# Designs tried in a protein design run: designed miniproteins, single chains. Part 68

Each design is a single chain, and the fold is of that chain. pLDDT is the mean over its residues in the fold that is shown.

## One batch from the design tools (miniprotein)

Design m2368
Fold by ESMFold2-Fast:
Structure m2368 (fold): chain A 55 residues (1-55)
Amino acid sequence: SAASNAEVVEKFRAKYGDEAAQFFLKAAGFNEGKLVDLLRKMGVIDENGNFLPLP
């Protein structure tokens, strides 16, 4: 992915808020790579790590 794991986490926090970012980081064991994988499984980001636009 062109974006680093840290960049994806920062964009997630900006898009969904700090509380959501904290919740999912905890679920991922505070591992940014695991959080990125979790976001991919949830359909929040695509296969390349790009955030999907909301309507």
Scores: mean pLDDT 76

Design m2369
Fold by ESMFold2-Fast:
Structure m2369 (fold): chain A 80 residues (1-80)
Amino acid sequence: MKEEKEREEEEKKRLEEEAREYLMKSVEYGVRAIHYAVLSVVYSKENPEKAEEYRKKLEEYSKKSGEYSKKMLELVEKIK
């Protein structure tokens, strides 16, 4: 019936929107991770303590980027 088909299409659109949102967040955190990676290299000679702080932020944002990427892939698998 039309109602069941409409429900499946709405659910698919919802999953596609959520997957896109997680992809966007993964990219955003990935870009921030790269920024801190560059800063950790730049400060490694001038201020090793600050370079270590930036390396910790790199690890944190890289982990968040990977977490959102994993969530996106799990949603894409549900769109079968």
Scores: mean pLDDT 81

Design m2370
Fold by ESMFold2-Fast:
Structure m2370 (fold): chain A 88 residues (1-88)
Amino acid sequence: SHMEIVKAEMLLIAASASIFLAERLLKNKGDKERIEAEIRAARETIERVRERIERLKEEGADPEEIEKLEKRLKELEKRLKEVEKAAK
């Protein structure tokens, strides 16, 4: 399912953007409500990525593509965790 891989990649980009914005807002002492909103958006998008990766596994998608998506997801989850810690 090429389209499900593309959708997962798009969601990873979206999650990365939300995390990046939250990181920048934290560094620049931005509005706490805006930071929390970007963290929530990143968290929700990461959950959608996990769901799509699981569907790809069930569909028997290319293991190499799945591994690439999982590695990117783990790195984003790590970045989100650091942002959440810094925001508290």
Scores: mean pLDDT 86

Design m2371
Fold by ESMFold2-Fast:
Structure m2371 (fold): chain A 81 residues (1-81)
Amino acid sequence: LQALHSGLNSAKLALEYLEEGDLKTALTLAKAGAVAARSVPEAQKHLKEAVEAIEKGDKESAKKHLKEGIKVLEEEIKRLE
């Protein structure tokens, strides 16, 4: 559960830094989120797709995948509470 909360926090911060134009920080946080989400394959898939999109400079795709990963993590955390 702690790992999922960590992953959610990292993904949310990645989205904020991405919207501010700090791609380097967003990439680091998205990678951290993907690692933390490894026990939730659907969330990890979205966060890995966000990492790839950030590396390609595709801000819109990255934002979409970060939001999808955040949603999956929030739903899984709620299920485990």
Scores: mean pLDDT 84

Design m2372
Fold by ESMFold2-Fast:
Structure m2372 (fold): chain A 77 residues (1-77)
Amino acid sequence: MSAEELEALRERARERFLGLGASEEEAEELAELVVEAYLLEEAGDTEGARRLAEEAEARLRPYVEAWFASQGLTFEP
């Protein structure tokens, strides 16, 4: 993946997290985890990629749950 494609991936992830109610700082940190996980997977470090994905999911879960609650919906993982 080119540097431009990586930046596009980061921007898409950041926008998604902002849409869920994460702060700009948190959305940027979560987007970096997504990019790092992608780079590790491309390098063949599947276990490292999985670890970062789990960290991102754990950090994102409160925002997802809060967003669903604000919409009157139930979040099922």
Scores: mean pLDDT 76

Design m2373
Fold by ESMFold2-Fast:
Structure m2373 (fold): chain A 111 residues (1-111)
Amino acid sequence: SREEVERLILEAEILIGLARIELGVQKLTGEPIPSAGELLYEAAKKLIEALRLLERNGVDEDLTRRILALAEEVIELSEELLKIDPNNKKAKKALELAKEALERARELLAR
């Protein structure tokens, strides 16, 4: 349902916000916070789940654009995190899933 997609988007926004805070702390301390990668990975999974629902139930252009913007944000934050902690496996997974989400969102908007 639309409400389920909106909930997944909101959950992803919250997780991204928390990851941004943890990244800010890492930049100040110079110490890696592994949970930042986990938060970005969980956010990317929520975006993929939201896309599956839109692909099944019909495209909502506004929701798809929100997913696209959030996928771009996960890519940016994951790349920043990997500059500080290059071996963060969850950040690498987040980057791959967010790139998939970006491509799929673009495909939906091109229809």
Scores: mean pLDDT 88

Design m2374
Fold by ESMFold2-Fast:
Structure m2374 (fold): chain A 66 residues (1-66)
Amino acid sequence: TGVQSLISNSDQLPDNLVVTSRSGSDTGVKNVSIASVKTGKGKEVLEKAEKEGFDKGVETVKKTMK
């Protein structure tokens, strides 16, 4: 799956994207990101980012993580 391959391909970005998609970035980012992927919330956001452009998803994470 495109979203799955994006997560596997990028080691640093997938977790941050998943956290941003679930608005859990303030509460324990890595734990929330993993759970988000499992529930599918992060997957949907990542798939949209992949369609629009991976860089757009990265910028969204950077803006949130600032």
Scores: mean pLDDT 46

Design m2375
Fold by ESMFold2-Fast:
Structure m2375 (fold): chain A 81 residues (1-81)
Amino acid sequence: SVEEIKEEVLKFTEELLEKNREKLLKASPDEQEQLAKRILHEAAALVDEIKKKNPELTDEEVREIVQEVARYVEEKMEEIR
């Protein structure tokens, strides 16, 4: 389901943020922004791979998942700041 895919992508994103936590805390604001973009890019790549294996997923559903992941990353970045 879309909900299960969303949970998988959010978990992946959370794990990436945790792996980069110390680096993010020591980073400048510009470096934090670049790291956040890289994490979002990796999460979006996972969504694209899932989409290829699940062609029934609509472009709208993919966009919804990516937007929610982006919101999650921004919220976590605000907590670190």
Scores: mean pLDDT 82

Design m2376
Fold by ESMFold2-Fast:
Structure m2376 (fold): chain A 66 residues (1-66)
Amino acid sequence: SPEIQRLEELREQEERDLERVKRERDRYASLKSEEGQFKANVLEIAAGASEIVIEQLDRKIAQLKA
């Protein structure tokens, strides 16, 4: 259905954004500085929030396919 396709496209976009956040987190963590560690921790929180959004999208898609 068009609704399922649009939600799957949104999920793919959220997954791409999450991968970018994870790469930025790893880059800051690699600096081994207090500022780098702080920024890595903030990005880890952001990554966790994005994973929750993706999980909710997956649940909604599954409901619509049932």
Scores: mean pLDDT 90

Design m2377
Fold by ESMFold2-Fast:
Structure m2377 (fold): chain A 100 residues (1-100)
Amino acid sequence: DLEAELEAARARIEATAAEKLAEIKKAGLPEEYAEFVRETAEALLAALEWVRSGFAPEARERLLAALERASAAAEKVHEDPELVRELHAEQVAALEAFAA
């Protein structure tokens, strides 16, 4: 059952994000790490909504916007910001190719 699996995935993403945010706070890590966790969770939730919508164009636009925010947040915490930018470009290209 796709809807049950998507709901379970949503709950798991939200629980994992909450756990990671608590770990970041306990470790006293910079805010950029918390931003990375929040934006990554948002992008994963947007991907689930795109699937649930039957790959609707409006949901795809929301996913692309969320991936851009997640990529920008990852760039601030990753050792190789260029790799993060390249991966984001590949994700955008893959989504555009799927729509063509």
Scores: mean pLDDT 83

Design m2378
Fold by ESMFold2-Fast:
Structure m2378 (fold): chain A 106 residues (1-106)
Amino acid sequence: MKAEIEAELKALAKELEAQEDQFIQQVKQQYYQAAGKYPSDVRARALVATAFSLRLIGEAVDRALRYEKETGDKEEAEKFLDYALEIASKLSLEYIKKVKEKEEKE
């Protein structure tokens, strides 16, 4: 089960990466607006990036729970989301490393 969820999360992340244009535009706009509050503090902007990623996770969870409230079992969905997010948090380090390695190539 864990291995199946991990594989499914990786596949879904790859599929979302392919639908990049609208998602990237929204992330870009929201991130720049938040980071722009700290024009002289590079460390504060780095913390904004971390906080922004947590906010995106929170918003996705909120949307999922609202959907399940109208169409399914909200309590079961919430419990499964907690479990899936624990698995995703461990995968996040791999994704962060991958992004950093790609951006270092100028």
Scores: mean pLDDT 69

Design m2379
Fold by ESMFold2-Fast:
Structure m2379 (fold): chain A 59 residues (1-59)
Amino acid sequence: DIKEEIRERVEKLDGTPESYQKLANELMDYFAKNSDRQKERELLDFLSQVIQEHVERLR
């Protein structure tokens, strides 16, 4: 499940903007290869939500 992988990857990040940007770029590269725009939007929205939850937990 790609959403579970996103959660696990975010949990392992150090919480810097650079680490979040790197993960977002990796996902964008994945979607560029797979050409699924609807799934791209859903997964990027999910990533944003998970990052926000992670940032709040680190505060």
Scores: mean pLDDT 76

Design m2380
Fold by ESMFold2-Fast:
Structure m2380 (fold): chain A 68 residues (1-68)
Amino acid sequence: SMEEVEKIVEETKRELEEIYEKAESEEQFIQQVEKLFKKLNERLKGAPEELVKKAEKEMLSKLAEILS
């Protein structure tokens, strides 16, 4: 459902913020972000393509914000 996708995205954004705060190196940050996006894609595997694309765009926007 759309509500479940929104919850997954919010939880994943929170995990991304924690990764940024706790990462000790740029390499560690990149590795953890890669794992987080893989986990997100697995959680969304059964969702409509439009909702998956929306989630991906929201996560990329959050990543860009954190890195700005």
Scores: mean pLDDT 83

Design m2381
Fold by ESMFold2-Fast:
Structure m2381 (fold): chain A 60 residues (1-60)
Amino acid sequence: MLEEEAERVRRNVLEAAARNPGADPAAAQKGAEEAYRAMLEGDSEKADRLGTRGVIEAAA
């Protein structure tokens, strides 16, 4: 189901951000939530882009 796929994407984004000890948790959470919503809309490309952006912003 899309919801299960969205949860997996959200978890992957949070895990990727957590691998950086200096990651901003607020930026990581925002990116994960945006990716989750995009995946629920059926836009996996947008979900990947927003998740990646969240990880990068968390590291900045």
Scores: mean pLDDT 79

Design m2382
Fold by ESMFold2-Fast:
Structure m2382 (fold): chain A 56 residues (1-56)
Amino acid sequence: MLSPEQQRAIAEAAYEALKQGWSLDQALDVAEERTGIRVSRETLTRLLLAHLRELK
């Protein structure tokens, strides 16, 4: 199970990539490089949605 800190780090890294106009697959690669953790596309999507809701 991912810790809350790991979930936040993955979401933040991926969100920054998406803001730059990168694809979801590129965002997965950036998150893996930054955190050392590879997640599925489905997991990343859930983490991004949670992150966006907290920013609201």
Scores: mean pLDDT 80

Design m2383
Fold by ESMFold2-Fast:
Structure m2383 (fold): chain A 86 residues (1-86)
Amino acid sequence: SLREELEKKAEEVAEEDYKVILEEWKKKGIELTEEQKKELYEALKDSSLRLADIHLNGGSREDFLAVSQEAQKKIDEVEEKARKEQ
């Protein structure tokens, strides 16, 4: 049950981050296609779940930073694609 609660919390965090990023990007004139929105959400969900797993298994600060950096790279890639498709 603790794992299920953490996974649910991770999905809630991903959904909130997704909404914030979409709003900020819209203010910059960046509009995502449905495919790009899916890519962004999946990247956020993956990173959030991986961070929850690190928490459960007592991972290092370096493990946490590595996941955060990989997530940011994926987010940046989606932004670049959106700018190109505009």
Scores: mean pLDDT 83

Design m2384
Fold by ESMFold2-Fast:
Structure m2384 (fold): chain A 71 residues (1-71)
Amino acid sequence: MEEEKKRLREEAERLRREALERQKQATDPSVKAKYEQALGYALEALRHIDEEDLEAAREAIRKARELLQSV
């Protein structure tokens, strides 16, 4: 398996876990919605990794990170 593909999968899974944990701890509905969107992008990144579209995977990872940082 390619090293780059493994690294992107690990990052996407980490973002998925972080989004779930932060959603669980958030009390503000608007903040919860942002974490739900971040989770969606993390799942989208995993799909792109499975399709070996690594550029699209990186873009989805970037969007997930940006949403998590915006809270």
Scores: mean pLDDT 82

Design m2385
Fold by ESMFold2-Fast:
Structure m2385 (fold): chain A 69 residues (1-69)
Amino acid sequence: MEEAVEYLKEALEAIDKGDFETAARNLGRALALMSDEAREAVQEALKAISNGDKEKAKEYVRKALELLQ
């Protein structure tokens, strides 16, 4: 689970910088390593990124981090 947490933190940093490509890549990597509940939050973050919704994307990544910690 350390790997998933690291990918989620990198995704948050990328979203803050407006680098949605790097954010999506890190979120996709995290999805492969997590439980169904946290996975759902990451999928919502990816959807927010595809819609250009920076604040929603950050909210869902934080939610996934809370579920893993």
Scores: mean pLDDT 82

Design m2386
Fold by ESMFold2-Fast:
Structure m2386 (fold): chain A 113 residues (1-113)
Amino acid sequence: SLEEEILRALIEVLREAAERSKNPVFQKTLQELITLLEKAKSLDEAIEGVRKLRAEYEAQGDDVKTDILDAFLALLRIARDVVEGKLPMTLEQLREAARRVLDAAEAYAESKL
């Protein structure tokens, strides 16, 4: 299904970003996202899983991980809109959007203390 193809594409982009990065906070956060998406049976389940992880890091005062997860939640909502036919976007355009979001999130993580 398109939803399964999108979940696989997002996992692939996350793996590529994690392997490329030398930032341990960013790498660990992406690995937790990969684990959540691999277990998710739908985009809605993935969104709920990431929302719960974000709430845990927010409660710990981890602003950097919270902000990375917020950026990824926005991307998952876009992916859901694509699956639901609400947003006209190709799988490759979604991969490119994911790469840009993760590049921005990594730059943000590098800019923090």
Scores: mean pLDDT 88

Design m2387
Fold by ESMFold2-Fast:
Structure m2387 (fold): chain A 69 residues (1-69)
Amino acid sequence: VDVEKLNELARKAVAAVEAGRYDEAAECVKEIGKLLGKPEEGEEIAEKVRAKELTVDELGRELCKLYLS
C-alpha cells in the first residue's frame, strides 16, 4: 500500500470539503478505498461526502475507521 499517496489523498479530500468541492473530495475518498482494498466502503463514504452528510471531523473519523478495519 502506498502510504504517501494515501496521506496525499486524505489531505486533498479534507481540503476539498473545507472549500465546498464535495465531488472532488468524494473522488479522493473513492481512491483511498481502492488503495486499501475496500472499494465498497470507500464508495459509501464518498456518497456521504457528496451528499454533504459529513463534516471535516466526521470525514476524518470515517477515514480512520477505513484504515483500521
Scores: mean pLDDT 80

Design m2388
Fold by ESMFold2-Fast:
Formats: structure tokens, sequence, C-alpha cells
Structure m2388 (fold): chain A 81 residues (1-81)
């Protein structure tokens, strides 16, 4: 999880609270949120050599917190480390 926070900071320019609602760290419409999530995922894949499924708008809409949304990425990083 700490390693994922480093990646998120590189993409967003700040460290968000993973327990916060998706709308607070990810601003804008669904497409802007999806673009930001994909950038975080791609950076994590590059940095840690992990594989996770592609994220879509439904993943964002079905997640309450940023941590819930990014759980597959967190789990993949923890499994790799």
Amino acid sequence: KDKLLEVIKEVLGYTPDLSASVGKPLEGGDLSKLDTVRKIVDKAKEKFGIEVPEFDIDDINNSETLGDLLKPVIDAIEKKL
C-alpha cells in the first residue's frame, strides 16, 4: 500500500487518503476519473511489474473509496513483494 501511495503521488502530485471517497482524490467527470485511474495503474505496472485487469467506468461507479477501487493493484503489488 505504501508503494502504491508513491505511484499515486507521482500521478496526482500529492498523496491522497485511500479511505476517502473516490470523488475527493479523483476530480472531474467519469472520463477524467477513468483517465487518472488508468495512469496510476499503468505507472504501477511499469514500476512493480504487476498485471491487473483493465479498469472501466463501472469499476469507478461501484467503488466507495480510492482504496476499494485500487484494491486489485494493492493486492498485485503485495503479492509481488
Scores: mean pLDDT 71

Design m2389
Fold by ESMFold2-Fast:
Structure m2389 (fold): chain A 76 residues (1-76)
Amino acid sequence: SAVEEARRELERAAEEEGVALEEVRREALALLPTFIAGAPKAAAEAEKNPESREAFERQLTLWAAATGLPPERFFE
């Protein structure tokens, strides 16, 4: 899946930089509320433009990979 692919890329990048994945996850979880606050605007724009939709879906994938949470749980 796209999330698994992004997760593998993230793991490789973290290993190359000498950063623990646990630290990446903690930082992502700390920043997730800021992303969620902006998500309604991004989602509304995604409904209008294919490019905006692709960008928003990519953001959801990256946040899911970094946090370890499925995207569906961001907006419950």
Scores: mean pLDDT 78

Design m2390
Fold by ESMFold2-Fast:
Structure m2390 (fold): chain A 86 residues (1-86)
Amino acid sequence: MEAAVAAARALKPRLLEEGKEAQKILEEDPEAVRERITHPFGELVFEALLAGKIEELIEAMLEVAKRSDLSTEEKIEEVKRKIEES
């Protein structure tokens, strides 16, 4: 239990930093970023970046990643729901 919590906490700061870098790239050329989005999850990430909800996106992804009972498609829907609630 403690090891899993420590791993999740260690991962969150790195993902947040990567998310901030992605937001900077999006602000410089949003159209070029949109053209590279070919997956539903990529569209969700793009929407979250535009809304300035990078931290909420990372937190939702980490929570949903713990759900082995959900398919990839269901995980995307759950992340979207959590972002909309934030």
Scores: mean pLDDT 63

Design m2391
Fold by ESMFold2-Fast:
Structure m2391 (fold): chain A 71 residues (1-71)
Amino acid sequence: MRIAEEVARRLGLSLETAERAVRLILEELVSPAALARRLGISRRTASRMTRLILELDIEEGVELIKEGVFK
């Protein structure tokens, strides 16, 4: 998945860890504290990861909406 690949690249994490984070955030809507606990990472890293995942997901949705604005 594009989001997981981008997260792994930007944060220097394994693709497996990034894919797990994407699933936990987008499918289970876990808090950053829960994400940190489940992945064994710091809360600060989990917060950055959560924000990045949501920003990438929202950006794709916003692009689709913006395409309609001028049509």
Scores: mean pLDDT 72

Design m2392
Fold by ESMFold2-Fast:
Structure m2392 (fold): chain A 105 residues (1-105)
Amino acid sequence: MKLGSIDEVRAFFDTLDTDGDGVLSPAELAEFYQARLDIPPLSDAARAELLALLDKDGDGVISKDEMIDYIKSTFKGFDSEGNFKEGTINYLNEVLARVEARRAS
């Protein structure tokens, strides 16, 4: 799957959201972050730190909109319409491929 827009990023998060509740659990968030950095599985302490960084409402989960805002602020590779620029898309496609590879293993 290729990411070309915010809607495709939402579809990617639907893939991470295994229980379909519209939010990402700490485990689902850790899966994305592990793939992004190409690192081993996060410890419980590292998951807690990541959640604390991204969890703006303090409910212990990350909404898809909060994660989209994080990606927008972190990568800055988007246009005025909210579409990701080619360089950002290539990077996110690499992250998605790592998530899929890790799930297949």
Scores: mean pLDDT 64

Design m2393
Fold by ESMFold2-Fast:
Structure m2393 (fold): chain A 111 residues (1-111)
Amino acid sequence: SLPPPSEEELVAFGRGVLRGLGITDEEVAKLKTPEEMAELVERILRRLVDGNVAALAKQSPELAERVRRAGDEIIREVAEKMRKAPPSPETVYRYIAEGVLRLAEAVAEAL
């Protein structure tokens, strides 16, 4: 089995996710408070959850509801961690990565 990803790998992955969504490093660097950083993390993860739920709802409304519930819980937990963390762009990328990976695992477990 593969070892768990390093903090550097999580930061690189989260940066890549935001870049893929059209969010620049400059936009992340403008965030000044843990609350602003948590709001970005919540917004991005909510967008990803909503997209996955919409796609799944066409095939299974029950599966879509399960993923929505898991996604809501993941978003709340990750955003709370972000609010309590030292504010930095790297911390934003790290929690985007955690949220995305946890959502992917929740979708895989529901299938």
Scores: mean pLDDT 88

Design m2394
Fold by ESMFold2-Fast:
Structure m2394 (fold): chain A 87 residues (1-87)
Amino acid sequence: MRERLEELAREMAESGEPLPEEVQAELSDEEKRIVTMLAVALVLEEGLGLPKHAEELRRLVEEGRPVEEIEKVLKEAEEEIEEREKK
């Protein structure tokens, strides 16, 4: 299960596209959310050069932390990207 979600997250991050509808139909709403968060973490680390935010996001997802904590990390990553664009 977990390995499959990580594999799907990598495919999503590498393609830049959402998962195929067929694959999404195989997943629960919670699993879809986990895959999306893991894909975002991969993009942050490998695409955007934000490894600290990616690591924190993976940790929160792995520990099943509440949405508010995940949203906080995503907002901090977004702010860092905006600051880099201005510099």
Scores: mean pLDDT 75

Design m2395
Fold by ESMFold2-Fast:
Structure m2395 (fold): chain A 81 residues (1-81)
Amino acid sequence: SDQARATLQAILDMVRALAADPSASVRQIAGAAKGLVDLALQEGEISEALARRLKAIADEMERTGDVEAAIARIEEVIAEV
């Protein structure tokens, strides 16, 4: 849906902005992404299944430190919505 795509794009833009900030930790980026996912779910902008998928990507990013892989996975999700 257009709403879900817009929400995902906002999350992606935030992850990219924080990734470009040398003071931001991977934990902070993952936490911020999960926070936006929770807000989007609460507002009915995304489904519970999509929220779980996005949180799994954030958890993987926190576990691996691979922000580039997380960005690629979020881009894939946007293409599917």
Scores: mean pLDDT 88

Design m2396
Fold by ESMFold2-Fast:
Structure m2396 (fold): chain A 104 residues (1-104)
Amino acid sequence: MEEELEELAKEMEKAIEEKDSVAAAEAAAKMLELLGDEEGAERLRKLGENASAEYIALLFLGRAAAHAGTSSFATEEELEKKAKELAEKIEKARELGIPLEEMS
C-alpha cells in the first residue's frame, strides 16, 4: 500500500511538471481509492482535461488531508495524540537537517 502510494505520488508529480491534467487526475484518483475515497476519485477523473494539473493536485491534497484528519470514529484524545506526533515529526525533520552541517 505505501509503495503503491509512493509510485502514484511520483506519477502525479511528473504529470504536474508536464502539465498533463488527465495523467494527474488518474494518479490522484488511484491514490484516493487506496485511501477509501471513491467519490473523490470519480470527481477527479471527471475533471480530467477541464482543470489544470495544479488544480487537480490541490483538490487531491485537500481531500487527502480531510480523509486523514477527520475520522468520525476517532476519539478526541486519539486526534490530539496524532496531531502531537505529526508536530514532533516535523520538528525532528528540522533537526535531521543538521546532518548536512555535521558532514561539512
Scores: mean pLDDT 62

Design m2397
Fold by ESMFold2-Fast:
Formats: structure tokens, C-alpha cells, sequence
Structure m2397 (fold): chain A 75 residues (1-75)
């Protein structure tokens, strides 16, 4: 159901909140070119996370978002 998917998305985001906040701060401190790369990685990570939630795989969604945020922070 959409309500269950929305709750799972919120939980995945909440569990990664500190990393997401770090990525947001890093974007603000980065050059425009690096910030653009970070935004592209995060956009893909959120899209892949949502696809995993819709597929019923919350564990994969958690890991996908975490890995994507960490990849952006490693730039």
C-alpha cells in the first residue's frame, strides 16, 4: 500500500538522517562542480532506495541510500 511505502521511506530516511545532513553541509561547502556531482549521486541513491521500498525490500533500501550518501561524501 502507498501508506506502508510512505512509512518505510520515512524510516529509511530517518535512519540515514545524520549522513544526509552531513552530505547537505558538504554540498554547501563544495565547489559548484563537486556539488553538482554530489547532487547527482544523491538523486540516484534516493531513486534506487524508493525502487527497493516499492519492491518490498526495506533492507536493500536502507543499504542503497547509506552507500549512495557515503559515495557522495567521499568526493
Amino acid sequence: SEAVNNQNVAEVINENQDLIEQAFQAILQSSPAVAAQMRAILRQAFADMYANVKAGNVAAALQTLRDGVQQALAL
Scores: mean pLDDT 88

Design m2398
Fold by ESMFold2-Fast:
Structure m2398 (fold): chain A 85 residues (1-85)
Amino acid sequence: LRRQVEVVVGLRLKELDTDGDGYVTIDQAIEATRRAAEELGVRLSDEQLAELRARLAAADTDGDGKVSIETAVKIAAELLTEQLA
């Protein structure tokens, strides 16, 4: 289950990384996670999206509004797995 979530989220995030730099904006990570959740049959609430944003912002230690795809996948997969489990 968790591995499938990581694969789906990772694929959506890589599609948004058009520059190929391995980083995405927090807004892009949220949108990719929302779409991945829809593919898995899960509808995220505004409160869950706000929680995702808070976790991503906490991981953005440079304050530049971007996170690595690896970090975004881990955070998004943890949140989605909490909803599926």
Scores: mean pLDDT 76

Design m2399
Fold by ESMFold2-Fast:
Structure m2399 (fold): chain A 66 residues (1-66)
Amino acid sequence: GPVLTPEEIEAIERALTRLHIEKGVVPSEEVTKLLQDPNATRDQLLAAAKDPEVRAAIEAALAATA
């Protein structure tokens, strides 16, 4: 699949920061590492997002940038 764009990464990081502040939910280390990987794909990130609230936040951010 396509590599995550800088705009998608920024949108995801903002969504995950909001989730942490508002609900105390934090992404896994695997998700955090993929967001720092310039070759990470959307499919890899979604597969790593095992927490349903983290996954929903990522999916919503990606939909907003599509």
Scores: mean pLDDT 83

Design m2400
Fold by ESMFold2-Fast:
Structure m2400 (fold): chain A 71 residues (1-71)
Amino acid sequence: MKKAINYLEAAIIAVRKGDRDRAISLAEQAKKYAPEVKELVDKAIEAIKSGNYDEAIKYLQEALEKVRELE
């Protein structure tokens, strides 16, 4: 759980900085440690690829909230 939270937080920071490749990499790591949020993280990655960073942050925050509920 703690690893997924750390990766999701880092992915949000990367999106805020416009670091597309790092944001995608960190989001993929979050999926590995929290498969329960795979659908939300996949939507976030799609939004990053489309340049819709506000939507990507929204999905990553929703994934983060769900992971916190599982702890």
Scores: mean pLDDT 84

Design m2401
Fold by ESMFold2-Fast:
Formats: C-alpha cells, structure tokens, sequence
Structure m2401 (fold): chain A 54 residues (1-54)
C-alpha cells in the first residue's frame, strides 16, 4: 500500500544514517591511531552514499 511504500522509503534512510554514524566513529578511532580506513569501510561508505543519493 501507499503507507507501506512510504514507510519503506523512510526506513532505508534511517538505517543509512545509523550505519553512517557507526562508520564515522570507527573511522575517527582509526584516524586518531594513525590508521587508514579499511577497504571494507570505504566500500561500505560508497554503498551508503549511493543509497542516500537515491
């Protein structure tokens, strides 16, 4: 239904923002330790950015 479709569109955004916050914390910790982001972290960031741009 329309209500379910609208909720479905909002749910991805909430999940993306939660994951971005978690990833940002992890990246900040690594940066403070002088460590570069992992390839997996970069891939996750790209994936989240792609979904956010939709």
Amino acid sequence: SLTEEERERRKPLDEILSRLLSLAVDLAIRRQAGQPPSPEQIAELDRLNEQLDA
Scores: mean pLDDT 74

Design m2402
Fold by ESMFold2-Fast:
Structure m2402 (fold): chain A 66 residues (1-66)
Amino acid sequence: SKLEDYAAKAVVFLLSLFGSKEGALAHLQSEDQRNALAAFLAQQFEVDLATAEQILQEAGTRLSAQ
């Protein structure tokens, strides 16, 4: 699905940005960091903020499942 494709891209992006799975997950635990990342992904993927929040949630799930 399109959400799954975006979540996969978000995982790669988060790992590149924070350098580790642990670092990425730590940033996703902060509401302020999640809001900033969601806003960035909304602009990058040209989706609404609610969809970007779903993408981040799915990316976080995938990161913790490794």
Scores: mean pLDDT 84

Design m2403
Fold by ESMFold2-Fast:
Structure m2403 (fold): chain A 67 residues (1-67)
Amino acid sequence: MTPEEKERAKKRLEILNEIFEKNKDKKEMSVEENYKILLEEDEKLKDLPKSEYELKTIEGIKKKLEE
């Protein structure tokens, strides 16, 4: 993992943790809602490369949306 990939992963976790804290009292967030959040965060993190772990997670969410 490159230093840039590590920084991107760290920042993304911070953003996701903030979103989950705001929504922790909701029963569940839909896969569609999670995907929209990921797309918005991608725009904010566009200058940092995605890690392989993040790419795998995004592909998993996309696959579920296509069901």
Scores: mean pLDDT 65

